Designed miniproteins, single chains, continued (2). Designs and how they scored, part 48

Each design is a single chain, and the fold is of that chain. pLDDT is the mean over its residues in the fold that is shown.

## One batch from the design tools (miniprotein)

Design m5646
Fold by ESMFold2-Fast:
Structure m5646 (fold): chain A 67 residues (1-67)
Amino acid sequence: EEELKREARELLEKRLAEVNKKQQKGMDDIRANAGKLSPEAVEKRRFELTKEGSDEVSKAVEEVKKL
């Protein structure tokens, strides 16, 4: 019981930390290249980054609920 709660918590924390790290890196990359990209390219990258993060968070929550 305590082990299952710990596993669920560790899995969620690990997944969220990975998502946060990827989101931060993606945003930093977009900012660094903003002057080299068109406004449309910047918007597309931001949209893709946000969607990817949302999907990964949803998947992590779903995995935790199975425990």
Scores: mean pLDDT 78

Design m5647
Fold by ESMFold2-Fast:
Structure m5647 (fold): chain A 102 residues (1-102)
Amino acid sequence: SEEDVRRALAAVDFLIDALEEAMKSKNKEEIISILRDAITVLRDLLAETQDPELRARFERMIAKLEEVLKAVEEGNFDKAKSLMQELIEEARRFRAELEARL
C-alpha cells in the first residue's frame, strides 16, 4: 500500500542517518546503541508492513544489522564498517525504489 511505502521510506531515511552516525563514531557503546535502535525501528516497521516484498527486504536488512552488531560486539571494527557501508549503499538504492512507487 502507499502507507506501507511512506512508512518504509521514513524508516530507510532513519536507517541511513543512523548508519552514517555509527560510521563516524569512535565509541563502541555509542555504535551498539545506534545499531540496536535501528534494529528496533525496522522490527516495528516489519510488524506494521503487509507488503510481502517490503517485508522480505526489511527482514534482510535486519539480518545485516544484526551481523554488523555482532562484528562491533566482537571488536571487529573493520568488518563492521565494511558491512555498514554496504548496507548504506543498499538502503540508498532501496530508498530510490520506494520513491518510484509513490
Scores: mean pLDDT 88

Design m5648
Fold by ESMFold2-Fast:
Structure m5648 (fold): chain A 57 residues (1-57)
Amino acid sequence: AARREEALKAIEEAKKYLTPQQIGDLLREADLRHPQDPVGAFVELLKKKIEEIKKKK
């Protein structure tokens, strides 16, 4: 599914900037705050974190 593929791409990109522990923490955060759409929330949290790191140029 397109959503799952986007999630996998976001995780792969995040691995370049975040530790597995940080990625796991964001997944738990998404599950707790957005139980109806945890995958979508997780992808958005990953993208936001990556952008914050990149924008520190």
Scores: mean pLDDT 76

Design m5649
Fold by ESMFold2-Fast:
Structure m5649 (fold): chain A 79 residues (1-79)
Amino acid sequence: MKVIIKFPDGKEVVVEVEESDSVEETAEKIKKALEEAGIEVTEEMAKDIARAVLAYLKKNPGEEIVLTQLELLELLSEL
């Protein structure tokens, strides 16, 4: 399943996540994708995003997740 993160400069980061992935596996995928886009994230921030993504996937199997950079920042600030 695809998690798509959209940035205000028009860049998109795509992370492939499986329902069977652990929080740590999902966090590593997210962190790597964001770092490749030039965005520095801590391991804790990546794990918080991973928990939210996996929780969404359990409720909405087969759905694609699309996040704006603003939504990502709001998610990180609440966790």
Scores: mean pLDDT 73

Design m5650
Fold by ESMFold2-Fast:
Structure m5650 (fold): chain A 75 residues (1-75)
Amino acid sequence: ARDAALRAKAEANIAAARALLPQVPEEHREKFRAGIDAAEAALRAGDYEAAYTIAQTTLREMAELGVPVPEELLR
């Protein structure tokens, strides 16, 4: 089902964002932590599309700051 695929991708993106958080400059770390927390809240609420979108946006913003985000997580 589409929801199962979105859930799996959201979970993978949230896990990746958490793993990459220590590589984010300190001045931006709180913003990205808030994004990760928002994605997890959406995931727990069963809003897999919102969880995926928030996590994807967080990873893209991390990549813009020079954090080495795997390209497969941005597709």
Scores: mean pLDDT 83

Design m5651
Fold by ESMFold2-Fast:
Structure m5651 (fold): chain A 64 residues (1-64)
Amino acid sequence: SLEKEIEEAMKRMLLSVAKIAAKNAGIDPEELLDPEKTKEWLMKYMGLSEEEAERLAEKVAEAA
């Protein structure tokens, strides 16, 4: 379905953006495979709420 295609495209884009952001912050992009580490990074460096950071971290890990 169109929704699945959009979700897959968004996941790929999110992963690419996360890898670039991690590299710029001096974080190993492979750590993005661990949703707990990604969540802590998003909260600490991007100021996201715990709920927002958890949702994004899960999507990044799923896309990887």
Scores: mean pLDDT 73

Design m5652
Fold by ESMFold2-Fast:
Structure m5652 (fold): chain A 75 residues (1-75)
Amino acid sequence: MSEEELANFLVEEEKVPEELARKIARLFLEGKSVEEIKKELPEIPNSTLLTLNMLRIKLEEGLSLEDIRELRKLI
């Protein structure tokens, strides 16, 4: 998964501004915790923080970003 793929997910699915989405994607892929990301980017919405926590769990389970997008459409 690239920074661009994750940033595009955050823009399209979470409606995060592109600049903020790129910063989030970098920190997420560097392995920073959701708490560390919030400390560096206090403007990040709580809904986006919950999404990042879910993404870590689902990616560890072997799901791709596209799998997660499709699951979100079913509900």
Scores: mean pLDDT 80

Design m5653
Fold by ESMFold2-Fast:
Structure m5653 (fold): chain A 77 residues (1-77)
Amino acid sequence: SIEEEIKKEEKKLGVSFTEEARKLLIHHFKANPEDRKYLSAVMERAAELARLRGSDTVEVEDVKEALRLVGLEPVPE
């Protein structure tokens, strides 16, 4: 499942995503299944953004920016 993929990527990257950040990822990639191949790239970019802030916790704003940088827009709620 996408939830399991996210959890595995968190462990690989050595970061934790907030619940809000995970929900945004799940929402976006369930709405855009063709973009699932970019999930790891988005998570890697979000982790880099969190680390630039001096944090190991990825927040919803990091995910929004990562989606933009990868060329994907968040799905409106």
Scores: mean pLDDT 82

Design m5654
Fold by ESMFold2-Fast:
Structure m5654 (fold): chain A 117 residues (1-117)
Amino acid sequence: MALEEVREASERLVEAARRGDVEGVREAARRLLEIVRRHPQDEEVFRLAAEGLLRAAHEAFKRGDLEGVEVAVEALERLRELAREAGVSEEVLLHIEIQLGIALILLGVLKLIESKG
């Protein structure tokens, strides 16, 4: 089931981010985007994927893992492109853009800390 696949992939993504496993974050993010590409008519898959990617960005942020946050941001940007291509509702697209906006703020904060520290 698509929803079970996206939830499992999101949990693996978040757990990799908690561990500071950047390669695990990249692999899980790729898996999540593959699930989304196979289910372009399922708006709930897009919504859950966006939430999982933001949760991973937040966990990487808590660790001070700049690269982990960058991977999550890149995946959210790709998710937004896939959502536009799939013609998802304005509500779902806005939801993805909000998650991306929050992740970009987290990235900006870490970049500022790294450049000043």
Scores: mean pLDDT 87

Design m5655
Fold by ESMFold2-Fast:
Structure m5655 (fold): chain A 80 residues (1-80)
Amino acid sequence: MITKEQAEKILKELKPFIEKVMKDYLDGKITLEEARKIIRDKVRELLLKYTNLTEEQANRLADIIADYFAEKIEELKKKK
């Protein structure tokens, strides 16, 4: 499990990164699949850096989080 303090550190670094990836996707610079992979790799990196999760646990959570953000980014493009 991750602590609230660890989650806050991850979110603080992840939020501006995701905003940039989202902008690049909305601007047509990257595909949704590319955006998902970029987010997945960044989440995995931050989980391994700020938490004591195993590589397997970090990979699993990174996939879940990346899928979640990919769906949200796609919804934003469809709505606008």
Scores: mean pLDDT 80

Design m5656
Fold by ESMFold2-Fast:
Structure m5656 (fold): chain A 114 residues (1-114)
Amino acid sequence: NPEVKKAEEYVKKAREYAGIANNTDDPEVETKNLLLVGLYYAKAGYYYLKAGDKEKAKEYADLALEAVDLVESSFELTEKQAAAAEAIRKAAEAIKAGDLEAAEAHLAEAEKLL
């Protein structure tokens, strides 16, 4: 299933960015990479939803929300970073609701901001 393959590739990318965030003492680098963790977990959830795997879609949407909550609680965000976090949150909530069109739109906005 090509959608499952894309989801797995995005999970791998999210984990790579999490590794960068965990191995930096630079708060700007950590903030950017935690937002990328959120984005790529949300993208994974989107592709699992397209594949019909609603359970994994919700699991990865929840991980995206966790990454956004972590960055917002840990750092003072710029307007652009706050907008990216909001777009990721809206994408994850749309994925949990099963709304592919809303999820795609919010993911595209988050990608443009990061």
Scores: mean pLDDT 91

Design m5657
Fold by ESMFold2-Fast:
Structure m5657 (fold): chain A 61 residues (1-61)
Amino acid sequence: EEERERRERARELEILADAYEGLSEMARWVAKLDPSAKPVAEELKELSEKYREEAERLREE
């Protein structure tokens, strides 16, 4: 049952990573019109990468 919970958590983190990746791309397009959005796009990309890495780590356990 712990194995199933870890798999579900990894799945949730993957969905979250995909969502932040999409938001990062959107913010990157906005940053072309408003440069103040550039730091937000970079931060969203970092969050996406962090959650993706965490999801992979959980799957390896």
Scores: mean pLDDT 80

Design m5658
Fold by ESMFold2-Fast:
Structure m5658 (fold): chain A 68 residues (1-68)
Amino acid sequence: SRMDQAVAMLLGFAETVSPEQLRAILRWMASQHPKEEALAILERVLERETDPEHRAVVREVIEELRAQ
């Protein structure tokens, strides 16, 4: 599905970019989608991400988006 492709892409970026770059990518992705869709994508990334540093970045972006 489109969501599964987005999740896989973001997990792939997390392995290859800095935490700062990952944060920027996640914020950009969230800006391109309705809030509910962006949250669903980010929550699925968080569920599949095992690296604690990457998980922290994903949680930060989820919290920022929820606060809007």
Scores: mean pLDDT 85

Design m5659
Fold by ESMFold2-Fast:
Order: C-alpha cells, then structure tokens, then sequence
Structure m5659 (fold): chain A 80 residues (1-80)
C-alpha cells in the first residue's frame, strides 16, 4: 500500500519523464498512482498536476488506447 507521500514522489517522477519526452514511462507512473486507493487523498494541487500531465501523455500517445483510457480513469478517480 502506497502512502500519499510516496504518490507525490511518483508524481514528481512522472512530471520529469514528461519533460524528458519519456511519455511511456510517464504513462506507467501515472497508472501506478491511479491504481492506488490513496490517490483520491492527494491534495487538490497535486490532483491538478496529475490531470495536466495525463492530458499531455494522452495527446503525445494518441495512437494508444491505454493513453486515452488513462485520462478518463484520472477524471473518474478524482471525481471530474
């Protein structure tokens, strides 16, 4: 079980992966965060950051069904 603190560390790693153009790595990190029951407990600021990078990843990996489903999952988990 991951803590909120560990999820924040994964979020920072996902943001770095996006900046470096490593979109597949970012996708896997975002999926790991969203798979945690603690993801809903992330502060609003961190949830917004995750949604922003999920949108970028979904756009960059537009040929991937997983990337499209990722954005939908992120919105569902955060109640958006």
Amino acid sequence: MMTVEELKELLEQAEEAVRAGRYTEALLLIMEILGSPEARKLPEEDRKRLLEIAEIVAEKLAGSEIARDLLALAKEVFGE
Scores: mean pLDDT 79

Design m5660
Fold by ESMFold2-Fast:
Structure m5660 (fold): chain A 61 residues (1-61)
Amino acid sequence: MDIAEDLAAARKNGIDLTPEQLEELKKFEETGEMTPEVEKILKEIEKRMREARERQLAAAA
């Protein structure tokens, strides 16, 4: 699972992450240590990406 690619995609879609969340993800990317906090952040990114896609579809309609 390539979290770096997922992170890059999230940033390109305008997902606004806090500096603290970015630091946690960077640590995970460097160490590979999965924590519950990292899982929560990844779920939040997925939710925001879904909302962004829904919003863009609505704007295009």
Scores: mean pLDDT 71

Design m5661
Fold by ESMFold2-Fast:
Structure m5661 (fold): chain A 113 residues (1-113)
Amino acid sequence: SKDKRDAELKAAEQFGIHLNNLQQSMDSALDAARRGDLAAAQRHLAQARLHAENAIRIARETPEIAPAMLNAVASLADSYARQATGVGTPVARVVADGLRDIREQARKAFEEF
């Protein structure tokens, strides 16, 4: 129905906002890792986790497009985790581990569909 499609479009828009905020938080965490700033990296990882949790929740509430949404979260987190691993610092390992955790949360949610 039109109402169902309108609800799915609204969910996709809200998902997009959280995905964009997730990307910004991960980019900031990666930048902190490059600087060796553990405190900043942990703050940005906390923000990344909150946005990832919101994105995954929206996906669970939108089963018809959930697989694509969850794959987007997992793929984005995997990409930034690989970048963090490439930095090779102790702070970068913390960031990489946190981003892999986000990736696994999205992958686990994907298995529900």
Scores: mean pLDDT 92

Design m5662
Fold by ESMFold2-Fast:
Structure m5662 (fold): chain A 100 residues (1-100)
Amino acid sequence: SELLKKMLEIVEKLAKEVPELEEMPDLKKFPDYKKIVEDPVSLGLIKEKIESGEITTFEEFLKEVEKMHENVKKFYPEGSIFRILADEALEKAKKEIEKS
């Protein structure tokens, strides 16, 4: 579907611009990550959910990006570059959806 193609284009663009959010934090380096973050999300996982048909609408897509943003804010302290990158990814996702 055209909607599926557009969501894939957006998530791939976000992953290219913010590659730091493409994968989950390294659990060997951050063993307590799953203790702090109940439902982990990355741009890579969002892409998999779009490809599998678990995400079928822009509303569902945006909710997953918002969840990723909240997870970053729960895990990383104030002043972390990851918080800025998550803010940028969320804002970019909103703008790309508005253009669609």
Scores: mean pLDDT 86

Design m5663
Fold by ESMFold2-Fast:
Structure m5663 (fold): chain A 71 residues (1-71)
Amino acid sequence: SAEENIKKARELLKEGKPMEALVYASQALLEATDPKLKAEAYRVIGEALRKIGETASADQAYAKARALDPE
């Protein structure tokens, strides 16, 4: 499920595996139908992108998360 993939992506980020975290977070984004869950997937994508030095792409991901869940 999207929630399981987000959880796995967050675990991978804690393990220092941002590339693998991106794969799981992207899968979660494709599976998510709820805007809040899509926003969570975008936040994890942003964190992973920032860790690999893709700061501009990370900023875009965070912007999409805010658009879906402005809280």
Scores: mean pLDDT 85

Design m5664
Fold by ESMFold2-Fast:
Structure m5664 (fold): chain A 94 residues (1-94)
Amino acid sequence: MSMEELFQSILDDLASLAEPVTEELKKAETKSKISSLGSVGIMSAGALVQKGDYEGAIKVLTTLAEKDASLGTPEGQADAEKLNKKIEEIKKKA
């Protein structure tokens, strides 16, 4: 079971709701590939979106953004910024 496979499934669900921001999130996550926390977080976000719990999905995405920022790299900071923009978009749907 791979993080990439799970993430693609979750993003496909989110893309139907917020397509322009979701494309940026796909690029950021594919690049960062947060293995341990990301897999669990992605599954949780997908389940929450299907349930209609966007606030829960926002929390999961926030955790991923914080993980990227904690890397202390310019790439991690850029990825965290993209995830935060996605969170703002989901807030409008909630």
Scores: mean pLDDT 61

Design m5665
Fold by ESMFold2-Fast:
Structure m5665 (fold): chain A 66 residues (1-66)
Amino acid sequence: MEVVLSSEEINQPATVTLADGSKVDATVQSLDTVEVDGEIKKIAQVLVREGRDVRALRVPAENVEL
């Protein structure tokens, strides 16, 4: 299933579901198409800000909620 995020969703606040099932507040930075084992997948790169720290994460686009 392909999740279509528009360019308007770039730099927007979003909720990201991590691999452990936890949800964090993040900003969508970019969307990329990657090939994994011959299958095309959509990956979102997001920035998680916690106080002074900014952490970049790469997650499946389907795990991003606005």
Scores: mean pLDDT 69

Design m5666
Fold by ESMFold2-Fast:
Structure m5666 (fold): chain A 84 residues (1-84)
Amino acid sequence: SVLEKLEEYLRELKRIAEEMKKETDVARLDELWDRVLAIVGEIQDLVAKHYSSLSPAQRERLLKILEEMEKIVLEMGELYKKAK
């Protein structure tokens, strides 16, 4: 389902975030940040295509997933900018 795919993307973002926090190589940070942006694009595409077909309960779950994703992306974006 779309929610299962979004949960998989959330897990991948959490994994990348933990790797980015430990990474000292700028070239590797560039690769990891590019992967974050690619995942964000996939999430936006899935939400745009499927939001209208979701039940109220599924939309509530989606909003919680998106809030957690936004927090991770903002934290990692700040980390990446400081590392440059």
Scores: mean pLDDT 86

Design m5667
Fold by ESMFold2-Fast:
Structure m5667 (fold): chain A 70 residues (1-70)
Amino acid sequence: AKEREEKWLKLQSIAEKTLQTAFKNKDFETLKMVQEIAKLRDPDQALAALLEKYPTFSPEVQAIIKEGLA
């Protein structure tokens, strides 16, 4: 329903912000990870991958994800 579409847009926003931050900080590991997650066509798979990698991200990227999921 409508809520599912809103959640997907939220995940897309998180991915874009994370990609921009990683590019500015020259964080190639995070940039590559976000590009791989962006290839996923399923919001559940994208969210699962993001959460699995969450503790390995920099504090700046973790803040973006935390705020985006709130």
Scores: mean pLDDT 75

Design m5668
Fold by ESMFold2-Fast:
Structure m5668 (fold): chain A 69 residues (1-69)
Amino acid sequence: DLEELIRRLLEENREKARNSDLEEVREITREMIKEVILAHPDPEALIEALRAGGEALREIAEEIERELA
């Protein structure tokens, strides 16, 4: 699963992310996603899945924001 792969990559880069501000974390995440897409056998299918997953991630973020309020 793409989410599991991204989670593993974030865990591997956790120490690097700890010493970075939000802009740096965004940059690290962007580069990691590019690397995953380029390494995949079918980059176009992965991009389509990411677009669909983006909407789900937005809904999850809104739910968490409501819980934190």
Scores: mean pLDDT 65

Design m5669
Fold by ESMFold2-Fast:
Structure m5669 (fold): chain A 84 residues (1-84)
Amino acid sequence: SELVETANELVAEALELEKAGKYAEAAVKYEQAAIAYEKAGNKSEAASAYTEAALLYANYGQTKEQKDKAVELAKKALAIKKEL
């Protein structure tokens, strides 16, 4: 699936950003990957990517908006996992 290939590339980009210490940028890439996996119907991979984005926002987020984003994405991951 083209969507799965795009999502896999976004995860690879996120991992490179994490290695570079660019955690906020990595969180954005994991969120984009999660959306692509979700559209493709890859629920397990979508939940994992949402979880990774949520953890990065929670651990490195300093603003209320980033903390709210962590909660939002964690709830999305949990909702998807309940469907598995």
Scores: mean pLDDT 89

Design m5670
Fold by ESMFold2-Fast:
Structure m5670 (fold): chain A 90 residues (1-90)
Amino acid sequence: MVASLRARVQTALEEARAEGDLGTVIALEAIIPLIPTLNAAQQARLEEILDKPASERQPALITFLEEIGQYAVANDVAVLDLKAAVDRVT
């Protein structure tokens, strides 16, 4: 159900914020308003992603954003992940 899926996304968003995972935060914030527009297969895919360990969610969320036609957001998340990987060494 959309309401329970939204609660799961909110929990994952809080986890990402606590970990400083800005890419996952942006991805989940973009997904929240779109949850009511998702079909059953897309909802099941999102639930599958949320069942993954936090460290594995970001690449799956990028793919999911592309699957639902959110290409600009998917690109923004991918760019942030690349920048974060570079910045972690400085």
Scores: mean pLDDT 75

Design m5671
Fold by ESMFold2-Fast:
Structure m5671 (fold): chain A 88 residues (1-88)
Amino acid sequence: PVIDYVEKRDNELAEEAFKKGYTPEEIREMERKHAEQLRKELASLDKEAIKAYFETQGLDYDEALRTAAKRYEMAGRTEIASVLRELA
């Protein structure tokens, strides 16, 4: 849910940037603003409700977020990785 939302929004933004012909510098600025917007959106979520949902799916909340953050960091997406770590 949360991880899928982050990936979906990231993919949408990447497609928009490609269609608009953004420069590498513009893409980096866009990624920074996207990470800031995600922080605001995710900060408004009920952490207790999200954790409960993960438990109903048999998932460890902390492990799932840590794994996602690690994958983004390994891909050089440190801004998104930071957002996911802050949520944990």
Scores: mean pLDDT 70

Design m5672
Fold by ESMFold2-Fast:
Structure m5672 (fold): chain A 97 residues (1-97)
Amino acid sequence: SDEEIEEIKRRALEDFRNAVELFIRAAETGDVIDAVAGELLLVGAQTEASSLRENPEAVREFIEEMRRLVEEHRDQLSPEQLATLERMIRTLEEEAE
């Protein structure tokens, strides 16, 4: 249902936002635990987003939200964290085609 798709998109976006926040903290503090926790949440977000593959519009909206969030925090993320986030976005774009 549309409600189930919206709930999946919401959870995937929440996990992605939390991953970005943890990556920002790791970049500021050097805390490897925050970096690892961020990577685990990113895997969670990717897994949830993969279930949206049969709804192209939901995938497109999710990708747009991820791109916006990364751009908002670009200056707060390390080059390695940026590369990881951009790789996830590209993977989801490729899977949606």
Scores: mean pLDDT 83

Design m5673
Fold by ESMFold2-Fast:
Structure m5673 (fold): chain A 81 residues (1-81)
Amino acid sequence: SLERAEALRAALRETAERLGKKYNDPKLVEQAQAAADSVALAVARYGATPEELTSIVREILKNAPQEAVDELVAAVRAALA
């Protein structure tokens, strides 16, 4: 649903803000926010699976620190539980 997609976006944007403070990296924040918007859109338009959403996050953050990628993936899974 759109409401579920918006909740997922909010959760991922909160995680992005926390990562931005931890790494002091504006590019990482920008990429994390792009991932949040992309997964929310996939849920809203296509009913994307958790596996598909995880793949979107990993692709957008492919050059980010693995710890940051893992934290965003965990946020996606938590929001879908």
Scores: mean pLDDT 81

Design m5674
Fold by ESMFold2-Fast:
Structure m5674 (fold): chain A 84 residues (1-84)
Amino acid sequence: ETPLERYQRAVDRLNEVMKELGIKDLAELEKKVSVEYLRLYFDYLIKNNKPLPLVATPYLVLAAIERAFGLSDEALRELEKEAL
Protein backbone atom coordinates (compact mmCIF):
# COMPACT_ATOMS: atom_id res chain seq x y z
CA GLU A 1 0.00 0.00 0.00
CA THR A 2 1.41 3.39 -1.06
CA PRO A 3 1.36 6.60 1.03
CA LEU A 4 -1.14 8.01 -1.48
CA GLU A 5 -3.46 5.01 -0.98
CA ARG A 6 -3.23 5.43 2.82
CA TYR A 7 -4.03 9.13 2.46
CA GLN A 8 -7.07 8.38 0.27
CA ARG A 9 -8.33 5.86 2.85
CA ALA A 10 -8.04 8.50 5.60
CA VAL A 11 -9.90 11.06 3.45
CA ASP A 12 -12.65 8.51 2.70
CA ARG A 13 -12.97 7.64 6.40
CA LEU A 14 -13.07 11.32 7.38
CA ASN A 15 -15.87 11.94 4.85
CA GLU A 16 -17.88 8.98 6.20
CA VAL A 17 -17.47 10.18 9.81
CA MET A 18 -18.51 13.70 8.83
CA LYS A 19 -21.57 12.33 7.03
CA GLU A 20 -22.55 10.17 10.04
CA LEU A 21 -22.21 13.18 12.39
CA GLY A 22 -24.14 15.45 10.00
CA ILE A 23 -21.18 17.79 9.56
CA LYS A 24 -21.10 19.82 6.34
CA ASP A 25 -17.43 20.85 6.20
CA LEU A 26 -14.11 20.82 8.05
CA ALA A 27 -14.78 24.20 9.71
CA GLU A 28 -17.85 22.76 11.46
CA LEU A 29 -15.88 19.63 12.42
CA GLU A 30 -13.10 21.70 14.01
CA LYS A 31 -15.68 23.20 16.41
CA LYS A 32 -16.34 19.71 17.80
CA VAL A 33 -12.72 18.60 18.41
CA SER A 34 -10.13 19.69 20.94
CA VAL A 35 -7.00 21.59 19.89
CA GLU A 36 -5.15 19.55 22.56
CA TYR A 37 -5.36 16.43 20.38
CA LEU A 38 -4.00 18.32 17.38
CA ARG A 39 -1.13 19.52 19.61
CA LEU A 40 -0.34 15.91 20.55
CA TYR A 41 0.03 15.03 16.86
CA PHE A 42 2.16 18.13 16.17
CA ASP A 43 4.39 17.18 19.11
CA TYR A 44 4.81 13.68 17.66
CA LEU A 45 5.88 15.08 14.27
CA ILE A 46 8.36 17.51 15.86
CA LYS A 47 9.90 14.86 18.16
CA ASN A 48 10.37 12.46 15.24
CA ASN A 49 11.86 15.16 12.97
CA LYS A 50 8.96 14.84 10.52
CA PRO A 51 7.79 17.74 8.34
CA LEU A 52 4.33 19.21 8.96
CA PRO A 53 2.75 18.35 5.58
CA LEU A 54 -0.34 20.31 4.51
CA VAL A 55 -1.65 17.05 3.06
CA ALA A 56 -1.79 15.60 6.61
CA THR A 57 -4.86 17.70 7.52
CA PRO A 58 -7.36 14.79 7.16
CA TYR A 59 -5.20 12.62 9.47
CA LEU A 60 -4.93 15.39 12.08
CA VAL A 61 -8.68 15.99 12.09
CA LEU A 62 -9.50 12.26 12.10
CA ALA A 63 -7.12 11.65 15.02
CA ALA A 64 -8.70 14.53 16.98
CA ILE A 65 -12.20 13.13 16.33
CA GLU A 66 -11.23 9.63 17.43
CA ARG A 67 -9.70 11.00 20.64
CA ALA A 68 -12.77 13.19 21.31
CA PHE A 69 -15.29 10.42 20.61
CA GLY A 70 -13.70 7.64 22.61
CA LEU A 71 -10.63 6.10 20.99
CA SER A 72 -7.40 5.54 22.91
CA ASP A 73 -3.95 7.14 22.64
CA GLU A 74 -2.90 3.93 20.87
CA ALA A 75 -5.41 4.54 18.06
CA LEU A 76 -4.13 8.12 17.71
CA ARG A 77 -0.55 6.83 17.43
CA GLU A 78 -1.55 4.40 14.65
CA LEU A 79 -3.16 7.24 12.67
CA GLU A 80 0.01 9.31 13.16
CA LYS A 81 2.06 6.47 11.63
CA GLU A 82 -0.28 6.29 8.61
CA ALA A 83 0.01 10.06 8.02
CA LEU A 84 3.78 9.78 7.56
Scores: mean pLDDT 56

Design m5675
Fold by ESMFold2-Fast:
Structure m5675 (fold): chain A 70 residues (1-70)
Amino acid sequence: SMEEKLKELEERLREAKEKGSSVGELEAVMWGVREGIPEEEIIKALQEILGMSEENARTAVEVAKQLLAD
């Protein structure tokens, strides 16, 4: 379900935050994009969990999309 996917995204983002891992943050965003989580929900999670600005959160999603496109 979408609720379960959002919870998994939040758990992945919290783990990356605890480890101080920018790569882990990016991997969590890439996972969310691959799982079909809406971009606005990923942006919201990045803002709420990592304290990112909306601009930085949108950039993180765009970088993840570019990496997934090869």
Scores: mean pLDDT 87

Design m5676
Fold by ESMFold2-Fast:
Structure m5676 (fold): chain A 84 residues (1-84)
Amino acid sequence: KPSQELIDAEAELALLEIELAVDKLTMSRPNVTKEELKDIIKRLEKVIKRAQEIASRYPELAADAQRVIDEANKLLEEAKKKLE
């Protein structure tokens, strides 16, 4: 039986994936503001940091966490380009 901490971390990764999908949708709006883009960048940086912590602590989740990190980094680059 996995620990409660592992179950909680897996659930957190699923929530981070949902957060990435919401941020991607927000960035795709034609009227997205620079303020919203800055908030998205801040959230994406937090997602990357948290996914890295999960990958470091739970080897069983490392591959799933890396997928979240990779997607968040792609969105982060896209958001930064929209601010230029």
Scores: mean pLDDT 87

Design m5677
Fold by ESMFold2-Fast:
Formats: structure tokens, C-alpha cells, sequence
Structure m5677 (fold): chain A 93 residues (1-93)
């Protein structure tokens, strides 16, 4: 990863407003998936569960790259978002 990209991601994931919005987005995907399952909309449920799984992987990769670049605080925030998405996936499957 280029230093400029790592610095931009570190600035983003060090912003508590950004972290709060990203966390709420994960929670919204989980709510939509639970609602789809309750209605028997299995295609929407599968798509939303897949989206949550992809978010978990994306945040984990971001956390690892930020940690490798020495941005420990931003890496911890991205890792926490990955863990929240992973828990949502596990609760829905």
C-alpha cells in the first residue's frame, strides 16, 4: 500500500464520526437481513448476509494494512468494525 493511501485510511478510521457511521451501516445491514428472513425473502436475506461477510473481510484487510503501516489506533478501529460485521454474520447464518 502506498504511504499516501495508508495515511488517508488512518485519518478516516481515526475519525470517531466515520467509525460511528460505519458501525451503524453494519447494524442496518443486520436489521435488513433479519427483516428479510422474517418475511421469508430468502434472496434478499442471502444478498444481505453476503454483503455483511464482505464487509467483515474488507475491514479485516484494512486493519492488517493499517497495522503494517504503524497506524495502530486506526487499525484497532477497523478491526473492531470487522469483528462487529463477523458477529452479525455468525448470528444470521
Amino acid sequence: MSPAVADALAARYSDPAVVAREREAIRELKRRAEEAKERGDLSSFAALVSAIALEAVAYDLTARELAAAGHDAAAANAAALSEEARRAYEELK
Scores: mean pLDDT 87

Design m5678
Fold by ESMFold2-Fast:
Structure m5678 (fold): chain A 94 residues (1-94)
Amino acid sequence: SHLDIGTRHVFQAVRYYHQGDYQLSLQYAQQSIYHAQQAINDNPNNAGGYSTLSSAYRILSRSYQRMGQFDLSQYYDQLSQHYQQISDQLIAQS
């Protein structure tokens, strides 16, 4: 599923981030965003899709911070918080 693929790409993005390969981390995080967005388009009430988006934006934020791109880091941190809040609200409603 798109959710499964998105989640796997978050794990790859985190692995490359810890290895110091921020370019590959960004690439896998962007792929995760694509698949998580497809999962949300398929089911807008899927808390997992929003959680995966949040995680992908969080790793984008951290990678840009490590690269000295502080404006992009803050932008993606805000997106991460926004989608985590949506995920948490959906879980609380179930």
Scores: mean pLDDT 89

Design m5679
Fold by ESMFold2-Fast:
Structure m5679 (fold): chain A 73 residues (1-73)
Amino acid sequence: MSEEDIEALVDGVLSDPSRAADLIEAGRKSGVPQELVDRLEEAHRRGDREGIRESVREIAQWLVDNGLEGDFR
């Protein structure tokens, strides 16, 4: 993801609580480790913009590392 994409997700999560819930649910369905999902939920609960940004980056990196960001193989 680009830095612009990460900032857009951070803004969405901070502005709309349902967006955070949707991302958390999508992460769980994709098999993202619960620890990473919990970090995003905690950062959102605190209103921690930097924590949300870091959590989104960690989840995005995990998806790339596990081949879930690419097209059908």
Scores: mean pLDDT 71

Design m5680
Fold by ESMFold2-Fast:
Structure m5680 (fold): chain A 90 residues (1-90)
Amino acid sequence: MEAEEREQLELAKRRIERHPEEVRRILELARAGDLAAANAALREMDYREFERDLARLLGVPSVRFERAPMSDEAAQRQIALLERAEAELA
């Protein structure tokens, strides 16, 4: 496995450990064939974590970013990493 792929997989494992319910919901939506809902849930999870970390870093009560669109190809790639991470953690 390339170093980049290994790092992405390790990040996916940490997402599962930090947000097990959100990841489960994303994977359930993807397995049901609702890629649009899975894409939206994945983006919301990533943005909320980023906003929380940035607010803490800046010493402000909250930060809010517009949810940028993500391609279905990119979403499928991220979902595949989460599925692989889930399998390796089981």
Scores: mean pLDDT 81

